# Designed miniproteins, single chains, continued (2): the designs that were tried, part 54

Each design is a single chain, and the fold is of that chain. pLDDT is the mean over its residues in the fold that is shown.

## One batch from the design tools (miniprotein)

Design m5865
Fold by ESMFold2-Fast:
Structure m5865 (fold): chain A 96 residues (1-96)
Amino acid sequence: SAEEEAEARALAITLATVLRTDVSDLEEFLALLDEERIRRWMERPEFIETVREYLKKQGIPEELLEEARALLEKLLSHPDPRIALAARFLLEVLRE
């Protein structure tokens, strides 16, 4: 839907801004994401693909994406299950 596409685009733009500013801010960004929204997004491969497509259009350097993936992999073991879930979601978004 148009609303879902707008949500995916907004998420991609926000994520791109976080990555360009400081990759270490990614953990704080993950803590701000609503768990129920992440669970709904993870059940929808089309939404994940839309976020991925918009993120690719942001022109983020591959080195920065590699740093983000490395940090997200570490966050999969985070003691806060909300952050671990959000990290899993973003790793799927950042998949090649």
Scores: mean pLDDT 85

Design m5866
Fold by ESMFold2-Fast:
Structure m5866 (fold): chain A 64 residues (1-64)
Amino acid sequence: TASLKANLLRWLEGEISRADLSEEAKAAAKAAVRAAIDNAPDTTSLQDLLEAGARALAAAKAAE
């Protein structure tokens, strides 16, 4: 959908890039947050999109 999903994804990818993770874990985390956001319905609120992305990122960090 619109700029909202794109901007949120860019912000989350930035957070992942700053995280203390291996390059493989960063790639997996970026794929996971992209999938979570892309699979969200167009009716999904900003808060629900943020929560979906945050859960994907938290799963990647737990792999540390």
Scores: mean pLDDT 72

Design m5867
Fold by ESMFold2-Fast:
Structure m5867 (fold): chain A 95 residues (1-95)
Amino acid sequence: SVQQARALIEENRALLARIRERLRRLFEVSPGDKDLVLRAIGLTLRLIGLEIDLDALEQQLANGADPQQVLARLQALQQELRDLDAEVDALLAQA
């Protein structure tokens, strides 16, 4: 439903905000570690790509796209965000 898709957009926005804040922390705790900084840059670029995808899905829903198709794509996006969050957590543990 449209309501379920909107709820998942909000959940994905919250997860994006969490990952962004934790990536910011990576740059703060190990600014001299070039390998860690390069990995953090790579994760930041992936996060930006996922944010662009989320914005596109929100726009598609607003333009009358099938809510079930949008919901399925949002579920896939949420899994990619969770995988990214786990990678950020692993780097923070290494820092």
Scores: mean pLDDT 87

Design m5868
Fold by ESMFold2-Fast:
Structure m5868 (fold): chain A 84 residues (1-84)
Amino acid sequence: MDEKLKEEVEKLLAEIEEKAKTLPPEVQAKVEEVLKLIRELVKQGKYETALRAAEGVLGALKIKDDEVAIAILEDLAEQLKDIL
């Protein structure tokens, strides 16, 4: 079970990194910050939390408003820091 969750997280992280390359540098920087926190969750074995966080980042990247996307990513980063 956990191994499949880990693979799903890694797959989403790769998808996020590819999508982020097409976005403004300020959005890319926020994505990188959140991805670093998600990778730390994976190292701690918190795969379900990491999966939900990765899905949240992917959702934020679908928003056409960079300011709103950045705000969502910042909120997510703060939530993950509280869990870590």
Scores: mean pLDDT 81

Design m5869
Fold by ESMFold2-Fast:
Structure m5869 (fold): chain A 95 residues (1-95)
Amino acid sequence: IKPDSEILPKLNGRQTFLAINLISYLLEKGVNVKTASNEEILAVLKEFADEYAPVSFSQLQKDLLTLYEIVTGKKVNQSKPLSNIKEFLKLLLGY
């Protein structure tokens, strides 16, 4: 799995660092983002926030939604934030 090289140039250094660490974490945990349920994605993101992010899961979620808007040019669907995050993760992993 190779991250889409067109996505990373749209991000600043802090955002690129978050994206790369999240990719590494998902690969290490063997998470298949294409087939994983929303509940499985939520669980692994909470674990990532606890181990790698010094901020709360709610802040991680906001950061990932910001990355979604930057990468896709689409507005976040506030009623389905996890679906937006999952779409971003699929794009980031080249799916």
Scores: mean pLDDT 73

Design m5870
Fold by ESMFold2-Fast:
Structure m5870 (fold): chain A 62 residues (1-62)
Amino acid sequence: SIQELVDEIVLGLIEDDKEKIIEALQKLYESKGLKPPSREEIERLLKDEEALKKEIQKIVES
């Protein structure tokens, strides 16, 4: 579910598990029928916590 993917991203942030965040975020985009971001794009988002939070909210609300 969408909520389970969001929970996986949150858990990945708490655990500093970059791979978990990347996989969960890509699956979140795919579940919404959107083009998933590349690993490199997600790694850039991870450097800006506020940008990451806004992107997740935008995708969930779409």
Scores: mean pLDDT 83

Design m5871
Fold by ESMFold2-Fast:
Structure m5871 (fold): chain A 74 residues (1-74)
Amino acid sequence: DDIIEKIKEVAERGIKEVKSANTYEEALKIYDRFLKELEKLLSEAPPEQKDEVTKIISEAVNKLREIIAKLKKK
């Protein structure tokens, strides 16, 4: 419960910050920082929760990549 809530919070924060980035380079730096934070949370997750955590992280990473791609193609 706590780990799932924490990961969802971090993912939502990452998406918000990437959306507020003014440049593609700034967005990449934010993405790298949040990716490392999410990977750390995955490593701390209990084995029973790792599949659910991995799914949430995968969905968040895909969303972040979409936002970054949009900034690159302006």
Scores: mean pLDDT 81

Design m5872
Fold by ESMFold2-Fast:
Structure m5872 (fold): chain A 71 residues (1-71)
Amino acid sequence: STDDLLAQFEAAAERILEDAKNGSISKDDALRQLSHLYKMVSEEARKAGDKESLDRLEELYDKYSEEIEKI
């Protein structure tokens, strides 16, 4: 379901952020991974026609991108 996609996106994004903060991956690698994840998950939400989940995914992507860029 789209709720499962949102939960999986958030969990993966949090792990990417944590890895960037602790120096396990570079900030550039973290942003690249997050961008790729967002493209895959947002495409799936578009196919489902779930506009509310698309809006929430965009908000989560912006949040995690900003947090990574501030490292």
Scores: mean pLDDT 86

Design m5873
Fold by ESMFold2-Fast:
Structure m5873 (fold): chain A 81 residues (1-81)
Amino acid sequence: SLEDKRKEAQERVMELIKEGVENKLSIEEIIERLRELAEETEDPVVKERILNLVKVLEQMKAENEEVARIFLEWEVEESEK
């Protein structure tokens, strides 16, 4: 179903973030990987959601890169519960 595909896309986004955090990638590298995932995404709603996440991370990075890193680490921890 469309809902199942969107859930799978959300899980792919979280897996990408988790791998980026675990591999000590920079926030810039994580953002770039999310942009690449958005370009590969055919569902316009999923693509928009990924690009909105990129926008939030870019804003956080512009204010304080460490805050963006902490945010991603918290998101990974919550996804593992």
Scores: mean pLDDT 79

Design m5874
Fold by ESMFold2-Fast:
Structure m5874 (fold): chain A 98 residues (1-98)
Amino acid sequence: DGAAREIALYRTMRDLLREDPSLSQDELAERASRRTGFPKSTVRSLLSLYERLARLRLRVERGLPVDAEVPEAELREAMIELLDDHIRLLEEGQRRRS
């Protein structure tokens, strides 16, 4: 099931962000790729997307300029929240189709 594979990927990315906040995007992508079987390039692209979305969200929420620096810990928390939201939506979709 493609949806089950995607849910497993997003859960793995979320769990790695929670377990080891010191991991670089490259290291996280390598570990997630190894655990899930998705290509490292795919995982890297998704991580970059979530990072951009998290930065945008935090800047908007705080009334910061588009180029403002965001603390790494707060960026990580926002990425985890976005992944949790996406996982929830995918799980709801899978339940409705199962």
Scores: mean pLDDT 82

Design m5875
Fold by ESMFold2-Fast:
Structure m5875 (fold): chain A 96 residues (1-96)
Amino acid sequence: SQEAKKRALAALHAALVGVDPALMPLPTVEITDEKIEELGDRIGEIVGDKKVGEEVVEVIRSGDVEKAIELGRKIAEEYPEKVGDVVREILRFEQS
């Protein structure tokens, strides 16, 4: 569902910036498969790992909030210098 995809994206964003997912506002834009793929590809390019981009696509598409939190924490731990660029892409997605 759209709400599940929005919750997963909000959870990913919250985990990246180290805030409680319950405090992160849900995106107001429609989450399409095309936009999910574009976001995943861009994040994969930023961190230099296509598999991370594929994981972003999967957690948002499935609406899996727990996996989105785990993925966001993993990105923040493994690529701390890239978190700002990744968050910028999520914010750009939300302004579509």
Scores: mean pLDDT 84

Design m5876
Fold by ESMFold2-Fast:
Structure m5876 (fold): chain A 97 residues (1-97)
Amino acid sequence: SAKEAQIQKISEEVRRKILELLAEVLGVSVEEVENMDAEDVEKRLAELPKEKQEELKKKLLELLIEGHEKVLELEKDKEKEEKFKEFKKKVEEELKK
């Protein structure tokens, strides 16, 4: 299905952006991040100042939200889109506190 191919492309773009963000924050290459174990990534992230950890969490959440919105737009399910908009609004309100 053409729709499945588009969803896969969105998933790959989001994954790449997440890897690029992690590489930038950790000061390493994207290839190095891809070759790291999840435990190694978590350990290195825990060594970052709290302010950088919070900024990273916010940016990761924004990337995941954008990716999910693009998938929902392809599905064209208006009920799912409205429920997600309400969820996004609540998340954004919590992040501002």
Scores: mean pLDDT 80

Design m5877
Fold by ESMFold2-Fast:
Structure m5877 (fold): chain A 94 residues (1-94)
Amino acid sequence: SSEKLAKAKELVLELGESLGVDRERLERRIESLEAQGHSPAEIVMEMVLDFYLAGRLSEAEALARFREMAEELDVPEEEVERMAAKFREFVAAV
């Protein structure tokens, strides 16, 4: 999955830069998540959550972007829905 990891990094960097986030900050966060053993799909989810918490994406926008990136990474639909449900539960608790 080194190819899927590289693709996840590319997608997250492109999204983050489009939202006005500093590239070096994005790269450091991605490296931290990778060092913690997060999967490509989990890295994407954590990064859209970061963007949501920073007020750069709404909940609906974060979920839509996560789904788009998960599709590019060939993440199974059942896993996408499980991760989206966890995101919604986290957001509702904050």
Scores: mean pLDDT 87

Design m5878
Fold by ESMFold2-Fast:
Structure m5878 (fold): chain A 56 residues (1-56)
Amino acid sequence: SNKELGEAADREGTRATILTGVPLSLEEGGELGGKAMGVAPETGARAAREARRAGL
């Protein structure tokens, strides 16, 4: 589910920002979140972009 993956990537991106103290763009946060979830970073970033396009 692309929407669920996008939301999870956004959450993990936020957690990464809190843990590292470095502000990340949504796409960068999605890539990092994707890695944390055990998926390819491109997949996380793409899912985050699709979720944003869908208004999630």
Scores: mean pLDDT 56

Design m5879
Fold by ESMFold2-Fast:
Structure m5879 (fold): chain A 84 residues (1-84)
Amino acid sequence: DPLLVERVKKLLEILKNSTDPEEIVQALRELTEILRNTDDPAVIDLVLKNLEIIKSLLTSPDPEVQRAARELLEVLKEKAPEKI
């Protein structure tokens, strides 16, 4: 799904570049929902390529960012257990 891949790319750019905790939480939650509803390896691989950034958000001073990052990693582990 080319539209889904484009959306995932934009969400990952938010995780890389945003300093707004609310925007980061929204992006993490949308990525989690996308992963729950797709088995597209292109989408899963794209998120896995950014695993370090997602893991770094577990150490965020914002507890909502930490929770959203944990949820994303949990779903990602379900989709690609060998990569986590």
Scores: mean pLDDT 85

Design m5880
Fold by ESMFold2-Fast:
Structure m5880 (fold): chain A 87 residues (1-87)
Amino acid sequence: NLLLPLIEQLRFSIKLAEEGKALQAAEMALGTVTFVLEQRPHPALQEAKDLLAQAVKAAKEGNNEEAIRLMKEALAVVEKLLQEEQA
């Protein structure tokens, strides 16, 4: 299941962003979600990708707090998708 390693990677990226590497973290998260979306198209993964693209833009503008918030929203979307598939 590609969603579980995606969730772990998103959690790692959020920690990296909170440690001051928000741009690197957001770009890594966007790359991983894009890879999973290519293997497994789903509207929730497209939403997560769009949120992470916004996080990259926020980080490039120096809005690290906004980038972290958007990354956390993307994580919540993927976690909800995993829960719905396990039900």
Scores: mean pLDDT 89

Design m5881
Fold by ESMFold2-Fast:
Structure m5881 (fold): chain A 79 residues (1-79)
Amino acid sequence: SAGERALAMTRVLEREVQAGAASPDAVRGGAEAAVRLAKQAPEVQPEVAERLRRIAELSSPEQAEYAREAAKEVEEAAR
């Protein structure tokens, strides 16, 4: 489902960021994909937003900007 794929995307991103293996482009692309999938699955929007916020906390400044904007977009969609 879109929700399962959104959560899987955030899990992959968190792992890659924690490992120091993610480029800023990878975080941007993964975060954008997670947002698109989460918009199709309202039931996972709160968890996806929370996970993107956590990814931002683990990220370099450039990566964190992409993750925070993605979290904000999911939070706005959930309202």
Scores: mean pLDDT 85

Design m5882
Fold by ESMFold2-Fast:
Structure m5882 (fold): chain A 93 residues (1-93)
Amino acid sequence: SEKVLEEQFERYLKVNPEADKEELERVLELAKLRIKTYEEKGIEEAVKAVADYALSINPETTPEEIVEKLEKWGLGVSEYEKKLLEKYFEEKK
């Protein structure tokens, strides 16, 4: 799935050369981090890793913005994952 995301990213850039490459690269890294951490440590740690990465890029980011970015790339975000993300943001700040 990580390789599929990288192939999707490369195809998108070839068709959309005016796209914000830096923003797309950040979303790709977020998606890859989510998948890898989920496989290695499970959903709760994946949510924390994703939130920490997003906050390191933009301290003003919200759970809703993270979910929107993932869903724009065709990634399903469960209601449970959304609740974990909201809870972590409340605990973090």
Scores: mean pLDDT 78

Design m5883
Fold by ESMFold2-Fast:
Structure m5883 (fold): chain A 55 residues (1-55)
Amino acid sequence: MPTMSLEDAAVLAHIKLSEAGAPVDGELARRIAERVDVRTASAEELIAALRELQA
């Protein structure tokens, strides 16, 4: 699939995580977007990536 820009992916990660009740700042959203395909990732997958980044 064509890659989104990192900025677009970070915004999408922020939206998906906020909808799942796990809001993050822009830096964490960007770091999640660097590690996972945010377009296809579930909220649970994004939360798992967040946990790894905070470990």
Scores: mean pLDDT 77

Design m5884
Fold by ESMFold2-Fast:
Structure m5884 (fold): chain A 84 residues (1-84)
Amino acid sequence: DVKEKLIEAVEEALKKEGLEGTIEVEERDGIAILHVTLKDGQSYKVAGFRNPENEIVMLPASASRSDDEIVEAVNRLLEKQKAA
């Protein structure tokens, strides 16, 4: 669900900008991470997750950030919201 919605959003954004790219997806602990590589060699990452309100949130990230760093950042955000 989160993964599918995130893929659709990124594909639509690429289409709107007239860009071509490849998307690889990894899912950890309910967090979907898309690795986007554009045809010109540029790359970036997008994380998708559910917040405490059960809404799907998308967070863009630099391609230089590790997936573990992205997962930790999302989990820290979710724990802070859940604990508050």
Scores: mean pLDDT 77

Design m5885
Fold by ESMFold2-Fast:
Structure m5885 (fold): chain A 109 residues (1-109)
Amino acid sequence: MALDYLAEAVTYLAQALIDGNKEYAKKASEYFRKAAELADNPTARKHFEEGAKYFEKFAIDGNKEYLRKAAEHLAQAARELAKSTGPGVRDQAEGLARIAEELAKLAEE
């Protein structure tokens, strides 16, 4: 499911923020692209694709601002999935959106 790949992307984003490790950002980008491939919602797909681009920019540049932007797009993608999914999956998508929003704030520090 797109939600499963989104959860993996959030995990690797958190590790990239903690360790500054560019390889974790690269893995997050891969999972974000897999989530985009499975997303039927065009708005969610766009946010997954933009998030993947910012993870890729961080993997090259090491600029923490790109992790913040990736986290913001991840949160927006999760909220769009929450709008178009049944109640049980919606709760998981909203949970991932909250985690991504917290990670975006952490990237500002």
Scores: mean pLDDT 77

Design m5886
Fold by ESMFold2-Fast:
Structure m5886 (fold): chain A 90 residues (1-90)
Amino acid sequence: KLEEAVEHLRRGLDLALEGKYDEAIEHFQRAIELAEEVKKNDPSKKEEAERIIDLARQGIYLVEQLKNAKPEERPALEFRLMLLKKVFDE
């Protein structure tokens, strides 16, 4: 479950960077669902599950902003999305 949550988070970030925003949101939502389930069932994985949830929520926020962004707003949001992916990859 935790590995599945990580994989959905990764796919969501990759799709978001490709401009596939609706598909990215679906993967982020799935990552949150799986991580919340891990958090309830395995307290030893709470910190890692919370990290996945936080990153996925940030991804949803940025993608929703990008879907509604004016052209002049996009570079800053895209830069924040790239930083989120870098944090995930570290």
Scores: mean pLDDT 86

Design m5887
Fold by ESMFold2-Fast:
Structure m5887 (fold): chain A 80 residues (1-80)
Amino acid sequence: MMSNVMKLAQGVSDSATKDAIDAAKRLSAQHTVSQEVMWAYKVYYDQHPNRSVDPDDFGRLTAALGRMKSQIQASIQRSR
């Protein structure tokens, strides 16, 4: 379920959100689920362009994407 992920996305600028999604998709290329999650973020943002930006939510989104990146990298290293 992606409700928490969508809430985090609400607090970021359009440019930053798209950049973060692109970076996460590249990093998660070996993990389809993560790519689909990042794609959902982009779709959500495209449908809700009028969302307010909250600096705290921006930090939360960035941290969540950083954790996803770390998990994916760790998984790749364990698999190889």
Scores: mean pLDDT 51

Design m5888
Fold by ESMFold2-Fast:
Structure m5888 (fold): chain A 64 residues (1-64)
Amino acid sequence: GAMAERAAQLRAEADRYKAEADSLFKTLYTNPAATLDEQTQLSVKIGELYAKAEALRAEAERLE
């Protein structure tokens, strides 16, 4: 039904944000040449993406 389809869409979006965060985390961890400013910006972005993923996943669970 429509609610199950919406939950699936939210999970797909959450997975996308998590994948982006995981990719950036790997970049941060494997790039020793990054400046402190670059490291700080990446850390903030990673945190924001994980937070968005968790929020969307929680919304999807509420629709079940």
Scores: mean pLDDT 83

Design m5889
Fold by ESMFold2-Fast:
Structure m5889 (fold): chain A 91 residues (1-91)
Amino acid sequence: SSEEEQLKALEEKLKADPSLTEEEREERLRAARLILELKRAYEKAPPEVQERLREAAENEDVEAFVELVGELLGEEAAREVRELLERLKKR
């Protein structure tokens, strides 16, 4: 699949980068997989949910965005998205 091809291309690119630790490579791959899973869920979601996700992202409403991820992918995915967003905020 195109998603598997994208992940394999990223994995090879990360392996070729000597500046990254193994932990940093795994973190980036995990984040990429989560983003692709969310993209897939978004594309399958009803238009109402798609609009709510877009608005939450545009308004930087982390709580609304994470709640909607929980509705689409479940509580574990919502937790992972929250952790990713918290890391981005600290950087």
Scores: mean pLDDT 78

Design m5890
Fold by ESMFold2-Fast:
Structure m5890 (fold): chain A 93 residues (1-93)
Amino acid sequence: MTEEERKERIAEEIRKLLEEFQKYADSYINDPSLTEEEKKKVRDMKDLLEQMAEEILKILPNMTVEEAEQYLEDFRKTVEEMKKKMDEIKAKS
């Protein structure tokens, strides 16, 4: 596998993780049991993760494969932490 093929796969995984998170966040935004303040927190998390993904994808072509894999791991961890935070919001409700 070439380094370029590995970077393309990393970029695809980042986009996939973002899309899955966006769908998860949208389910919370559309939940009638949540307050507007709680929905705003979910929207802010969604916006932050979208910005993070955009910046990573922008610099990805200039990274080493090792750097790209580290950014993917960090992005994946951030997604999981944000999902946990959303679950906390729902549990409080």
Scores: mean pLDDT 83

Design m5891
Fold by ESMFold2-Fast:
Structure m5891 (fold): chain A 87 residues (1-87)
Amino acid sequence: MPEELIELFEKVKEKLSEEEAKILEEVFRLTQEMVEQGVDPEELRRRAMAYARELVAARPSLSEEQKLRVLIAVQELLDELERALRE
């Protein structure tokens, strides 16, 4: 995994609560596995976003604002990953 993507993950994680950060970590782990398996970028984004939505929906303790914050963080990571893969 590129060091730049790990650094971005750490920066995004700092803006999240501990519970929100755990969801981001789960999605990031899946994303790393898919990159290593050579999964198509469009399919990778689709699966990562679907998994993030499932994880968020399974946590009734999260407010709607917290859920949105996590989903935005996942989108930011996926956008940076797409940029890195295109270079």
Scores: mean pLDDT 78

Design m5892
Fold by ESMFold2-Fast:
Structure m5892 (fold): chain A 82 residues (1-82)
Amino acid sequence: SAIEEMQKKLKEITGVTYSDKETAWLVQEYAGKKEELEKAVKKAEEEGLVLTPEEKEQYEKLLEFLELATENAEKLPKVERP
């Protein structure tokens, strides 16, 4: 299930188990945001940001979530903000 996949990814990143409605809303909000995040991090790195190994791991997990959110947004129900 697309919703279960997104719930699992969110739990890996945040440690929180979201409801189906909360998960669907988060997917809607963050779908298409991968490029914006990559651009922001690249700019910060050019300005001297050095990610720790833990921060890099979290960043990679977040990119993976954003990619899946973009792919799954059309498969999930459209919901209002919880």
Scores: mean pLDDT 83

Design m5893
Fold by ESMFold2-Fast:
Structure m5893 (fold): chain A 70 residues (1-70)
Amino acid sequence: MEQEIVDFLVEKARELGLDELAEEIRKMTPTEAVQLLLKHLPRDERLKLMNEVADLLIEYFRKLKEEINK
């Protein structure tokens, strides 16, 4: 999960033309990466990023629930 979130944030930074930031994000924890990326994004992009990160966390817990109930 941690690597999946970081990889997602790296791709987001690259899509936005922030290649130097993407390289820096790859070395961070998910929390640090989100905070750094949010600092460089306008309000609309920040809300979108937070929603996408929330969706990834929801999917992670859904998968954990399925594995526990097997």
Scores: mean pLDDT 75

Design m5894
Fold by ESMFold2-Fast:
Structure m5894 (fold): chain A 78 residues (1-78)
Amino acid sequence: STLDQAISHLQQLKAQLEALKKQTTDPETQALIDQVIAGVQRLIQTLQTDPSKVAEVAAETDALFEQAAAALKAELAK
């Protein structure tokens, strides 16, 4: 279902962020990635315990995607 797909997508994002963290040696970038991973895990937990929080999770997901984009941009900066 849509809920299962959303949770699966968030789990995949978390795995990708964990992989990215292993590829960097910059402590500030690692800390930012850790914050995003923690946020993704919180969203997964929220959806698993209370699916009625979908609107709240959507807003928090937008914020996390901005943080993830910032972390990726920092890692890819040359």
Scores: mean pLDDT 76

Design m5895
Fold by ESMFold2-Fast:
Structure m5895 (fold): chain A 77 residues (1-77)
Amino acid sequence: MDEEVEKGEKAYKIVSETAEELGLSLSGGQLRSVASSMLSYEAGEPEEEVLRSIRSSVPDASDEQVEELFRKVKEKM
């Protein structure tokens, strides 16, 4: 029924589009890491742990940029 590949590709697209809207220049690896963190959040991972993972994946972004990215991606998923 549901293919996990489609979920991963949708999350990657949402993260990529949201990062561009927020003016964040992220590598493909960083986009994939953030997408994986967001899918983990949907699977029941605590918000604090997900935010910590995102901060680790995008160390050049401020805490406020990480929180805004998380919130905007969550709104689109």
Scores: mean pLDDT 80

Design m5896
Fold by ESMFold2-Fast:
Structure m5896 (fold): chain A 64 residues (1-64)
Amino acid sequence: FTEEQIVKGFENAGVKDAKVIEKGKSENGNDKFVVEGTFKGKKYKFVVEVHEDDVTITEIELLK
């Protein structure tokens, strides 16, 4: 999965102004992205980890 695919996935799920704010590797060497966006009028931070054929949301944080 690319950064563009991650952002598109969040946009398709209804997250507005989705953007990757951090990019790195997890402890297991998987690609890790931190995505920020607005869902139903609330701003969230999502931590996602990319596996071979799937993307797992590992953390969701409500931002003020």
Scores: mean pLDDT 79

Design m5897
Fold by ESMFold2-Fast:
Structure m5897 (fold): chain A 89 residues (1-89)
Amino acid sequence: MMEELIEKLKEAIRNEDWEEAKELLEKLKEDEEAMSRALEELARENGESERTILSAHYMVGLEKVAEESDKKTFEEYLKKVQAEREAAV
């Protein structure tokens, strides 16, 4: 089942079907290990989809913060964003 979802996700991204890709990522996000593996495989195969892969990573991070409402998780996320902004300036 998971391998089939990963294959469909690769095909959706290759075809630039972003709505299908997001729906498949939502199914995979229930298993963080499977999602991490899928995103890693996509990054290896598909340079054109880097923007979508990055967006998926951001969505997973934001959902985790919202779901857990954990101050520590929120602080870690903010520190990461701040560090990236400081490096860009």
Scores: mean pLDDT 57

Design m5898
Fold by ESMFold2-Fast:
Structure m5898 (fold): chain A 64 residues (1-64)
Amino acid sequence: MEEMKERIKELEKEAEELRESAPALSDRALQYTKMAMEAIEKGHLVVAQMLIDEAERLIAQAKA
């Protein structure tokens, strides 16, 4: 739980840094991080993990 929140914050920072080079991918990643935080707050940990994974993939694509 705590680790998931830390990961989400890290992904948010990376997505913001990528906004200039990959605005569409970074915006989608930020949306997924927001949804993941909401899922954690509602206790939907499996959904939160899936959303974190999608945000991570989008950020990886933006870095490439």
Scores: mean pLDDT 82

Design m5899
Fold by ESMFold2-Fast:
Structure m5899 (fold): chain A 79 residues (1-79)
Amino acid sequence: STIEGPLFAQMVKEALEKGESREEIKKRIREYLKTMGIEEKFSDEDLDEIIKIAEEALKNKKFEEATKKVQELIEKKAR
């Protein structure tokens, strides 16, 4: 659902700001997806794309746009 994208983007942004490793961020994302029952629908490539979108948002301060991109990816993969 559309609400999932903003939560993912916020989680990745927070982890990047705290200096967490890419692997630790992937672990956090997978744990979140598991609570939603959709973890198995996401590949490591999908997680890398989410992280890349969030990294770009942090550098360019376009987090709202990045949130929409993550939301579209989540909706596409979850359904």
Scores: mean pLDDT 74

